Designed miniproteins, single chains. Designs and how they scored, part 48

Each design is a single chain, and the fold is of that chain. pLDDT is the mean over its residues in the fold that is shown.

## One batch from the design tools (miniprotein)

Design m1754
Fold by ESMFold2-Fast:
Structure m1754 (fold): chain A 62 residues (1-62)
Amino acid sequence: SEHERIAEGALAAGKKWEKEGNYKLAADSYYTAGVHYRLAGNQEKADEAFKKAKEAYEKAGL
């Protein structure tokens, strides 16, 4: 679906920002991925992406 495609792009962006140490941008990207996976009906991938967002926000001190 279009939402799953957008989610995959956001997930890739999150991984890129995390590798570069930009944890806030990583968290924002992972959160966007979670929202779009949820809209696509992929609850498992949505939950995983939201977990990554939470972990990245914690690393950012947020």
Scores: mean pLDDT 90

Design m1755
Fold by ESMFold2-Fast:
Formats: C-alpha cells, structure tokens, sequence
Structure m1755 (fold): chain A 87 residues (1-87)
C-alpha cells in the first residue's frame, strides 16, 4: 500500500513535480526544499522517510536538468539510501 503523506507535504511535492515538468527548475528546487523541511516535523517514521525520499528525488532531477551534476548525484544518493531504509 502507498504511504499516505500529510496534505501540506503532498501538495508541496505535487507542485514541485509540476514546476519540474514546466521547466521551472528554480521553483521545483524551492518547493522540494520546503517539503524536506516540513518532512522533518513528521512523527511517523515511514511517512518521514517516504516524504524525504520523494523530495530528494525531485531535487536530484531538478539539479540534473539545471546542469548541476554534482548536486544531482548527491541528492540521488540521498534518495536511494532513504528508499532502501523504507524497504
């Protein structure tokens, strides 16, 4: 079953993904960073890991499309590590 995220975090992640699809990488980065910060307030460990993993994956893609390969790789590795912890 999919992990249900808090509504505010889910909205930030959805808006970040839409910004990414629109080519607004700066907005996608800002929204994903806001989602990461809010994810730290989640008490449920599975929800926290899922939210942070999704935010890091969005950051990785945004930085990759913006041409920042070093940051893209850093966030990709962070996302993968959290995804492995959630299994």
Amino acid sequence: SPVVLPEEIQKLLEEAAKALEAGDYEKAIKLAEEALELAETIEDEKQKLAAKALAYALLAEAYRLAGDEEKAKEYEEKAKKLQEEAL
Scores: mean pLDDT 85

Design m1756
Fold by ESMFold2-Fast:
Parts: C-alpha cells; structure tokens; sequence
Structure m1756 (fold): chain A 56 residues (1-56)
C-alpha cells in the first residue's frame, strides 16, 4: 500500500510540474514563474515521499 501511495504522489506531482513546464515553453510570458512553481511542486512531493518511505 505505501509503495502505491508513493507512486501516486510522485506521478501526480510530476504530471502537474510537466504540464507547467510545457505551458511555459508554449507561453514564455510566464515561463520563469511556471518553472519555479513546477520545481516547488516536485520538491514538496519528494519530501512527502521521503516521509512515507521512512514511516513505511
């Protein structure tokens, strides 16, 4: 169960981050903000995944 939870968190965060990065490439007016937001989302997800693994 924990491994599935971790996979879901990672998948959702990566999908959201990738969508923001793709949007930034298509519309460069927000590219720096979108890249920063995407990096923050991935970082938060990685920290949460680390916690889940440590408690599993």
Amino acid sequence: MASEQITKVLEEANQEAVALMKRAQRDPSNKEADFARAAEIVKRADEEIQRLRDEA
Scores: mean pLDDT 77

Design m1757
Fold by ESMFold2-Fast:
Formats: sequence, structure tokens, C-alpha cells
Structure m1757 (fold): chain A 97 residues (1-97)
Amino acid sequence: LSEELWLEVELTLVDMILTLAIKAAQKGDYDTAIEMAELARKRLEELASRSPHADTLRQAIEKVKEAIESLQKGDYETAIKKLEEARDLVAEARRAL
């Protein structure tokens, strides 16, 4: 498996995890949303440490961190927007491969 193909697979998995976090938050399952967002953050941090596209991935990490903080504060609408922004940045990083 090439490094590029591995990175594409991992970014696709992060996109799926962020989508699950968004859906959980929309359903009022905030504990699951936080758990999925934390999982996405950890995976993105690992990918950013190994990627030439680290700047876009670091922006996605910041959006996920902001989403987690918003979920913890009860700002669910803001959290969903931040998760969607993070997902868009992940899609951008994947297109840059």
C-alpha cells in the first residue's frame, strides 16, 4: 500500500467519523458526538505529523477542538457548524493528494 493511498483511506475514515459526530449531535446524542469528535481529532493529529499537507489538517484539528468545546458548553448549533467545517477541510486535504 502506497503512503498516498494509506493517507486517502485514513482521511476517508476521518470523514466518516466526523459525519457520525454531526449526526449524533443533530439527534441530541452529545456524548457520542464528543466521543466521535475526539476520535477524529486523535486520528487527524497522527496524520498531520506524517503529511506534507499538515497545514490543512492542522486547521481541521482546530475546528474539531472548537466543536468539542462548543458541545461541552451546550452550544450545539456552533458545534455542528465547526464539525462540518472540519469535514470540508478533510475533503480538501484528500483532493490535494
Scores: mean pLDDT 87

Design m1758
Fold by ESMFold2-Fast:
Structure m1758 (fold): chain A 80 residues (1-80)
Amino acid sequence: MSQEELDREVAEALVEIYISIAIMDAKRGDLEGATEALLKAIRFGVEAGLPRSRIEEMVRQAADKYPELKEPAERALAEA
């Protein structure tokens, strides 16, 4: 595994962690917390070198699977 491959895997894992936090917050009715977690996923993903399109795809896939994420995802993608 190259450093570039490792960096990409770490970046994707970081985005997935924040998406997981957002799902938990949304399930508890904390839509503000869910939106903040998704904003962190987008911000840290971009800072770690992931394309915005890849992060948006990951967020949209999570929102499709968990309907409670749809509103936080729409807001986070608009603000980021």
Scores: mean pLDDT 83

Design m1759
Fold by ESMFold2-Fast:
Structure m1759 (fold): chain A 64 residues (1-64)
Amino acid sequence: MSQEADDILGEISKTNPSAEAVADALAERGLDEAAKHMREAAAHTGGESEEHARKAYKEVAKAM
């Protein structure tokens, strides 16, 4: 996993208490695809939620 993607998502998560707030913060930064996948992660549970979160991480890495 990209160190930069992990750092950005970690920082956003610390300042935003919910996955929906994290998705909104990503969208405001121009990371629309990452925001979309994070919203999907918030809408699902278990392994499906984890898979969507993984896709969000990949999109953050690609955008950098």
Scores: mean pLDDT 70

Design m1760
Fold by ESMFold2-Fast:
Structure m1760 (fold): chain A 64 residues (1-64)
Amino acid sequence: SLKEKLLKLIGEILRLIGEELDLELKLKRGEISEEEYKEKKEKIEEEIKKLKKEMEKLEEELKK
């Protein structure tokens, strides 16, 4: 169902947000460099952006 697909996308977005928080903690602990943090964060943000666009399309379908 469309609702099940939407819930899956929300779950994936939340997981990626958790990964961003873990990266920030690692940076603050000095476990990774600022460059490595920036590179990995940009990749996660790009994936979140893609998932949000997919979610918007499903939301439009639910309005019909």
Scores: mean pLDDT 83

Design m1761
Fold by ESMFold2-Fast:
Structure m1761 (fold): chain A 73 residues (1-73)
Amino acid sequence: REPSPREEAALLAISRAAKEAIDYLVNVEGLTDDEALERVSKAVAAIGPQLLADAVAGKITPEEARQRLLDAI
């Protein structure tokens, strides 16, 4: 099974948002790598599947999915 271009774009946007959030929490907020990873992982687990589904369905753009994930962290 190969992801559709829309699914792939959404997955990349969410993945990039997660990495950006970890970097921000560690370098700006002063969290440890483990604390930043736990916070971001909880947000991804809570809303990630719905953001991916909405982006694949065309309800939101990949960039909107990224922003919603960042807002949840």
Scores: mean pLDDT 80

Design m1762
Fold by ESMFold2-Fast:
Structure m1762 (fold): chain A 66 residues (1-66)
Amino acid sequence: MERLKKLEEELKKEAEKAIKELGVDSPEVQELVRKQLEEGIRAAREAAREAGREEEFLRDLEEARA
């Protein structure tokens, strides 16, 4: 469980950093990106949990951020 939370937080930080680097400091855009990331991760997590493939889901997240 903690591995998943750590990956989620790191992904959020990377997204926020990328937005800032683009010079887009619009709260609307920042919230939209964060919300989409949270929903995407949540949906993938739920699907992996139902399939009994939480470990595979964690690996996919780790690879995606690399």
Scores: mean pLDDT 68

Design m1763
Fold by ESMFold2-Fast:
Structure m1763 (fold): chain A 72 residues (1-72)
Amino acid sequence: MPTLADVAKSYGLDLQALSAVYRGIQARDEGNEEEAEKYYEKAEELAGRKFSPEEIEKLEADLRAAEAAVRA
């Protein structure tokens, strides 16, 4: 079962960086692109690297899968 820790490990992120990505995804889902951008910047700062658009899309899919698994 995919967990948040498994997702973090797969991308070389700590849980704080992963949490920032997750908040960015939620802000984007609400149509708040400015807030989403700030959270992605925070995640990159915590991770010490930049994310590609493709990596963000894959992270979103993996995080949504982990969230669904927790709810199941």
Scores: mean pLDDT 76

Design m1765
Fold by ESMFold2-Fast:
Structure m1765 (fold): chain A 72 residues (1-72)
Amino acid sequence: AVEKILEELRRLAELARAAGLEELAAALERAAEEVRRIAEEIEDEEERARAVLEKALETIEAHREALEALAA
């Protein structure tokens, strides 16, 4: 789960950069680093999965308009 979320965040960052959305790309790269750190700090597998998913969703929601522009 964690590796899939990290891969998706990195892929979105690459797409954002290719689209010229450098600020969004930087934000997604920072989110991927935060997800990786959360995964290292939480020992419980269920809590880890939940925390990682919540961080990814928060990132998507915070950048919803920019992500919609990327998808258009």
Scores: mean pLDDT 75

Design m1766
Fold by ESMFold2-Fast:
Structure m1766 (fold): chain A 84 residues (1-84)
Amino acid sequence: MPVPESEIKRAMGLIYVGLGNLFESKGDYEEAGELYEKAGELFEEAGDYESAAEAYEKAAEAYEKAGDLEKAKELREKAKKLKE
């Protein structure tokens, strides 16, 4: 099984969440949204759907604060599907 690759992707996802938190704290909401979205993609690739859903929800909140309501809505829908 490609367990080492999944672990690397999960670790990278955590790094992107940390970067997203940093940019969000500075008011760089669009950049924070992009970073959280990348984290969600990495967690999804790692099979960690719970962390992926949380990352997509954070991305949606960041995009909403940036004024991108359409992208925020799409990411919230994606997060809900991952949570089932």
Scores: mean pLDDT 84

Design m1767
Fold by ESMFold2-Fast:
Structure m1767 (fold): chain A 86 residues (1-86)
Amino acid sequence: MTVVITYRNLSPAQKEELKKYAEELRKRGYDVKVEEDGDTLTITIGNVSVALATGEVLRAIGLGLDGHEVKIEFDGDTVKITITFK
């Protein structure tokens, strides 16, 4: 399965942390693509386990509980997560 996570309204520090996370996922053998557009970062993770996908969904829910705007969509074998930081 594939997970696509779009982060919006990122601070420079948040963007650097997410880029480091993407590199850690690459080192673990996942197919990771990172796209940057201003304060927006999109991370596409291919060939993910159900456990990794579940972890990303739970992380997104936690950010929503912290007051950030979160949208989660399921489309076949793809999980699309959009997080807008306040």
Scores: mean pLDDT 85

Design m1768
Fold by ESMFold2-Fast:
Structure m1768 (fold): chain A 59 residues (1-59)
Amino acid sequence: SLAEQARKLAEEEKPEEDAAVRYLIETGDTAAAQARGDEVVRRIAERLGVSPEEVRSHL
């Protein structure tokens, strides 16, 4: 399903997201963390051929 594919792609991004979250905790740079999160959703949406909003609804 689309939800399963979105979740699998999000799992591939997890190590980089976890590193970004650690950076946020250490620095307090919420804008950088949010931008990284948005970029991950955008990449997943492009790979699945759907909107970023649709990806967010499945995660």
Scores: mean pLDDT 72

Design m1769
Fold by ESMFold2-Fast:
Structure m1769 (fold): chain A 60 residues (1-60)
Amino acid sequence: MSREEFLARPIAAAAVGAMRRTGNLEEAAREVVRLTGVPFERALETVRTIAERYPEALAP
């Protein structure tokens, strides 16, 4: 999956927004759970993947 395809997914878009708002992986994952209804484990994995592989998506 390309960077653009990954970041266009609803869960990834929610994770980017939550990370930019909270600056904290755990708090962002909780926000993703609230917005998307996915399990916390999946939300945390998505948030961590974005922070590790696509940190530029978190820049202002």
Scores: mean pLDDT 77

Design m1770
Fold by ESMFold2-Fast:
Structure m1770 (fold): chain A 75 residues (1-75)
Amino acid sequence: LSPEMQGEVLVAMARMAASVLKRIAQREGWSPEELRRELEEWLRRLEERARELGLEDVIPEIREVFEEAFREATA
């Protein structure tokens, strides 16, 4: 995969993780604090991977994906 394609994959992974975690939170009745903790764990891992790959430019987009997911789930 080219760096550009790797960046797209990381953002896609972020969107999938956020979507899955929102569904689990609704199904299991997670508190906003529990959902935030799980989203932060995934964000941390994806940020680490982006930095390892030299794809720091996608980190703001990944952060926004998780922030938006949290807002949607807790609205």
Scores: mean pLDDT 84

Design m1771
Fold by ESMFold2-Fast:
Structure m1771 (fold): chain A 108 residues (1-108)
Amino acid sequence: MKKEREELIKKFEEILETEKDPRKREAARAVLEALKSSDEPLVIEFARKALEVLETSEDPELLEALARGAELVSVSPSPKFVEALIEALELEDEEEALRALEEVIRSG
């Protein structure tokens, strides 16, 4: 876990230096702040799922929702809220993932 968290922090810092998409940079920044604010296993798992989305998606709405969710994790990492974000990010369809993320953010 400690080593995984450190490796994720390095990967997100690299994205901030190399990524040209401003939406992906903002999402990466928000996830990095969440990782730096908490060493909880659920926050680490959330960051791992967020990294997969950043590597596979170019949907600006999904990236904006991801950034917003990560910002809320940084402020109040409720286990239930973080688990709901992880479940939304595990959805294979980007439109379903976006709807689930927006619902979690709206209700959390």
Scores: mean pLDDT 82

Design m1772
Fold by ESMFold2-Fast:
Structure m1772 (fold): chain A 65 residues (1-65)
Amino acid sequence: SYKVGEEVTVDLPGFADGTEYQIVDSSGKVVASGKVVNGKASFTVKKAGTYSVVVNGKTVAKINV
């Protein structure tokens, strides 16, 4: 499991480099955004919780920090 302030790397197979993603907390708040690089999303969060990786309005992965 990931720790607060640790870089989280999520594998997003099938998404092209440059595809935009959003990181959404359990309350539905967007806390981070970025672009896929080498089939991965990489981000850091400041609070423990469950986060959804969202592409084009669809949850494609979930992580716990």
Scores: mean pLDDT 80

Design m1773
Fold by ESMFold2-Fast:
Formats: sequence, structure tokens, C-alpha cells
Structure m1773 (fold): chain A 70 residues (1-70)
Amino acid sequence: SEEERARKLYVRALSTVGVLKIHAYIEKDEELLERAEELERRIEENRDDIEKLEEILREADRLIEEAREK
């Protein structure tokens, strides 16, 4: 169902942003931490919006990949 898909995306997005926040904290990257907090707020605002959650998840994944290259 669409509701189940949204719920799964919500959990995945929060988990991904959680990983990003941990990376930011370890690396003392205040800019990355602020970006992660912004993404977390957007996830909460779009809990039932599959399209928006997918966009946020892609952005979080990109930021994690970029952080790993530092």
C-alpha cells in the first residue's frame, strides 16, 4: 500500500539522516550537521509524501557519499 511505502521511506530517510549526523559529529563538520538537521525537519514535514521522502533520501545519500570522500 501507499501508506506502507511512505512509512518505510520515512524510516529509511530518518535512519540515513541519523548516519549523516553521526558522521558530521565525528568529523566536527558543523555545516554538514546543519544540513542533516534541515533534512530531518523536512522528513517530519513530509511524513506521508512518498515523492518528497524519496527526494530527501537521495539528498541524504549524496551528502553521506560526499562526506566519506573527505
Scores: mean pLDDT 84

Design m1774
Fold by ESMFold2-Fast:
Structure m1774 (fold): chain A 71 residues (1-71)
Amino acid sequence: MSKEELDREVLAGLADLYIALAKWGIERFKDYEGAVKLAEKAIELFRQAGDEEGVRAATRVLNEAKEGLKK
């Protein structure tokens, strides 16, 4: 594994953690505002990692959080 590959894996792993925290915040505390911020950070990290599937997954969580803010 090269340093470049390791850096991408670290970014994707951090993004996965942000998404997990966002989902947990919504599920347990209805923290939609916090979930928006966490999902936005995850999208940025997945973009840096070149993970298009991750970007799509993070964007879905962001949209769910934004919908929660309207209710």
Scores: mean pLDDT 81

Design m1775
Fold by ESMFold2-Fast:
Structure m1775 (fold): chain A 64 residues (1-64)
Amino acid sequence: MMSKEELERETAISLARAILSIGKLSGDEEVAREAAERAVELLTKAGVPEEEARRLAEEALAEF
């Protein structure tokens, strides 16, 4: 059974992926950058260290 904090972290990761996907699909580099910044902010707010959050956002962008 996951704690509320773990669920919040997983939800933030899923939302970050969705935001990054939308940013990539827009085809606009500025929108993609804003999406990456928002994703990092969401992840750090959910307790993910900034460095790891940045890596996750970078990996998600590369996956697309």
Scores: mean pLDDT 74

Design m1776
Fold by ESMFold2-Fast:
Structure m1776 (fold): chain A 67 residues (1-67)
Amino acid sequence: SAAEAAALTREAMRVLEEAYKSIENGDIEKAKENIKRARELVSRLAGVDPDRAAAVQAGIDELEKKI
């Protein structure tokens, strides 16, 4: 559903923000945990809204460049 896609997207974006903060603080282990969680959310999101999943995946890719 659109509501489910929106909720998954918001949660994935929140997790990516936490990963970014962890990288900024030098906590690479915590950043990797959050990136893994974001990947799980993207997998679920791909089943309901592939376009939003692709946008979140781009965010994951940008963060992985910093690790």
Scores: mean pLDDT 86

Design m1779
Fold by ESMFold2-Fast:
Structure m1779 (fold): chain A 58 residues (1-58)
Amino acid sequence: ARARVLGAIWERGRASVAELVELTGLPRSTVSRILREALAEGLVVRLPDGRYALDLRR
């Protein structure tokens, strides 16, 4: 689950919650939960357009 979400962001460079739901087949609530956890850990960053990207340099 988590690896699919992070892998989809890496593959696209950036992705919205809706795009991640489409790419992973996971429920929106599950994708949103994984993204909040990854944000708290510093693994992803939220962009001004509402998309998420991997923070691979931190």
Scores: mean pLDDT 77

Design m1780
Fold by ESMFold2-Fast:
Structure m1780 (fold): chain A 68 residues (1-68)
Amino acid sequence: GIMDEAKKILENAVKKSSGQIKENLELIIDNINSVPKELLIDSLEDLVKVSSGEIKELLEKAINILKK
């Protein structure tokens, strides 16, 4: 489903990240099925603001999938 597809993209972003971005992504993934979709999107958009390169592209891809 959409959530499983988004989770796989976010897990790939974790593998490519480090430090605070990685820790925040792991927390989001751990809570992905327990929080409202709107809060997940907001959290990911906040991470986009502090990320760059491939990590930013993966986060934006996950957000677009969640908005379907």
Scores: mean pLDDT 85

Design m1781
Fold by ESMFold2-Fast:
Structure m1781 (fold): chain A 82 residues (1-82)
Amino acid sequence: KEYLEKGKEYAAKGDLEKAIEEYKKAIAEDPAYAEAYFNLGLVYAKLGDLEKAAKALELALNLDPNYEEAKKKLEEVKKKLA
């Protein structure tokens, strides 16, 4: 799962656009990759793209309904969108 780890490395360095591209590659390789959608949602939220953040977090929860971190982050994002 090399793309997920590269995405995390870029996010840690503050290169959010490269992080997004790597997470998208992880999703293209495994469309059921809940953790990749979760991390994509976190990066979109940091960029202020709350609509894309909510969509990515909802997809993570659809793939893993017990993903507590994704649920909490989605609640935060939806509160800002309301």
Scores: mean pLDDT 85

Design m1782
Fold by ESMFold2-Fast:
Structure m1782 (fold): chain A 64 residues (1-64)
Amino acid sequence: KEEAMEEVREEARKLLKELGATVEAYQKTFDELLPRAEEMGLSEGEVKIIVAEEWTKLVLEEQA
C-alpha cells in the first residue's frame, strides 16, 4: 500500500509539473491517475488527498 501511494505521488508530481499549478491541472491529474491507483488498491479519497498534497506543494513552490 505504501509503495502504491509513493508511485501515485511520483506520477502526480510529474503530471502537475507538466500541466502547471492550476485547478484544471489538479482535476486532470486526478482523473488520469485514478483508474491505475484503484487497480493498485488505493481508494478515490486516497488518490484525491495525494494529488491535492502534491498540487499544494507545487503552488507554494511557484509562489516562492
Scores: mean pLDDT 77

Design m1783
Fold by ESMFold2-Fast:
Structure m1783 (fold): chain A 64 residues (1-64)
Amino acid sequence: MEKARELLEKNSINGKVHAPLAIEIARELGLSTEEAIRIVKPLIDENGYVDVEKLLEALEKALA
């Protein structure tokens, strides 16, 4: 998960990333496009952003 945290921290503003970028990072970590979308969509806020800590928790569970 260290690589996931590094990628998210580099691309985040105030602990949030744009949903399309969150999906790209999930795919880079080994998830399929369908799996990445399934994991990221529930975490998207009303402004189209995803919280980095919630995303990291979801990715850790998906990649275990």
Scores: mean pLDDT 80

Design m1784
Fold by ESMFold2-Fast:
Structure m1784 (fold): chain A 66 residues (1-66)
Amino acid sequence: SMEELEKIVEEKKEELIKAAIEGNNEKTRELMKELEEQLKKLGVDPTPILEEMEREAVKAYIESQE
């Protein structure tokens, strides 16, 4: 369902933001790959979601540096 998808994305976003702020590039890459595979299995185009996730992570990292 859409609600289930939103929950999965939200949880991965929280983990991704934390890893990004910590500068853990390996963990960030791993989380993005896991999300991509999960979305593909659900029949969802991962591209727009992954792009939004990356933007959110970058924004959080920048905010943490300011």
Scores: mean pLDDT 80

Design m1785
Fold by ESMFold2-Fast:
Structure m1785 (fold): chain A 85 residues (1-85)
Amino acid sequence: MKANSVAFAQELGLNQDTAELITEVSESPLWNEVLAQLLKEGKLTEEDLKLLASARKESDDPLLTIAQKLGLPEDVIETLQQLDA
């Protein structure tokens, strides 16, 4: 996981701590890229990632379901829905 997070962090210009939060939330290379792009665009914050990571610790629900329950911005929800399609 960490090797993968380093790779996409460098590619997308994210810091390592942010990349680690993404990998804790998604645990999937596909989701890692989408979450990193949302952060780069400013649609998702590090605080949002921390909330997602915390919620995921409590449930095996799909990331999209967790994001909806947490009330993340509509742009974020729409982007995550496209990934599931």
Scores: mean pLDDT 69

Design m1786
Fold by ESMFold2-Fast:
Structure m1786 (fold): chain A 57 residues (1-57)
Amino acid sequence: SKLDEILAEAERLARQGATPGEVARRAEELARELGLSREEILLARFEAARIALKITK
């Protein structure tokens, strides 16, 4: 799904050293560009931040 692709990109960015805030903002922007619903945009932002926080451990 488009959401899965956004979250895969979020993980890639986090592994390259992007901060959780940067990853969350990029996921939100990608979701908006792909025309996802308001709820899916918010979900992408929160899930991307969660992924980044786990990786920056």
Scores: mean pLDDT 84

Design m1787
Fold by ESMFold2-Fast:
Structure m1787 (fold): chain A 73 residues (1-73)
Amino acid sequence: MEEIERARKELESLSEEERAELAERLRGLAEQLSKKPELQEQAELVAKAAEALEAGDVEKAAEYMVEADRLAK
């Protein structure tokens, strides 16, 4: 809960251009992760985070990013 709130605030502090760049990076990361069967769940979460950022849904993007990070340990 606190981690998601912190991530949301960090994403909100980024400019629209910086959020778009981050979304592009997350899409690239998701594509790389999807090439490994054991990382498919993490890849899906990262891809959803990128889609949420592109849609301007910073709260959902933060939720997916935190969940992906927890999956990575």
Scores: mean pLDDT 79

Design m1788
Fold by ESMFold2-Fast:
Structure m1788 (fold): chain A 85 residues (1-85)
Amino acid sequence: MALVTVEAEGIAPEKLGDAIRAAMEALRETPGTRSEPVAVASADGKKLTVQAVVDEAGAEAAARAAAEAIESYGGKVTAVRIEPV
């Protein structure tokens, strides 16, 4: 299994909730996702981190889906990590 982490910035405050929901749904719908996704916004709302545990074969697809969801709401993806767990 792998921990997929996508970090982003630049989401407008009024779109943050929609971006979180879309990114979490993208992770949840990816084949091989094994955990409920989690999302954490910074206290100022300027940074977003989303994570899920995914099978290794699905990890790249999960990261891409979450990144595309965030970018569709105007976010800039600043980091993508895929780490063994």
Scores: mean pLDDT 83

Design m1789
Fold by ESMFold2-Fast:
Structure m1789 (fold): chain A 63 residues (1-63)
Amino acid sequence: LRERAEELRSRATEMAQKEPGLGLEARRIAEGALDSGDEEDLRLAQEYVDRLEKYVKDRLAKE
């Protein structure tokens, strides 16, 4: 559980380096899910962060 949340926070923080708005938002969601400890919240946060990270990185890599 904390492993997933930590991974999400790490990814979100990395994303914030390039897209501060999106990265910070994703990080807040991941942190909220971790604080909640709810499996559903963690799953939703993971999906959200994963989508945003892939979206930003894929687009940025292609440029």
Scores: mean pLDDT 72

Design m1790
Fold by ESMFold2-Fast:
Structure m1790 (fold): chain A 92 residues (1-92)
Amino acid sequence: SKEREEIIKKGLKLREEINSEEMEELRNKIVELANKVVELAKKKGIEEEALKKIQEIKAEMVDKARKDPNIPAKELLEEMIEKLKKLEEELK
């Protein structure tokens, strides 16, 4: 059926997006930025506050994905990177 074909196509697209080299690079950048934010915050004695802000950013991205499943995963990861960069600049 047409519905079955659409479900299969969406599943394949999601798998390709998750396993793409570009998606891997974006995830690695998020981890690197989060680690830099934590290191900067630790030096200033505000590690707990920075960890809370990182968790709030992650929760916001998860909430956006839940509310609109049509948002590309790449767009959500890029938004997360920009928010983490702003947090890093605030801690410098």
Scores: mean pLDDT 78

Design m1791
Fold by ESMFold2-Fast:
Structure m1791 (fold): chain A 67 residues (1-67)
Amino acid sequence: GVPAVVTGSVESGDAIGGTITIGGETGPGLAVRVGPDLFAVRNDVTGEDYLVKGTRTGRTLTGTVVA
């Protein structure tokens, strides 16, 4: 899968908002936990939605795009 990193500047429960980097594209976005290791990630500029399998530590999510 394509590498995905989210660096959060704000959080609310299972949601983190901040900077997303997917396959070298960087921009503002939101990540929301939808499973134990599964996150729905949106790029706020393009409106593209991604499903990312990864790990959240604090405000940082690292993983890969799946499906």
Scores: mean pLDDT 80

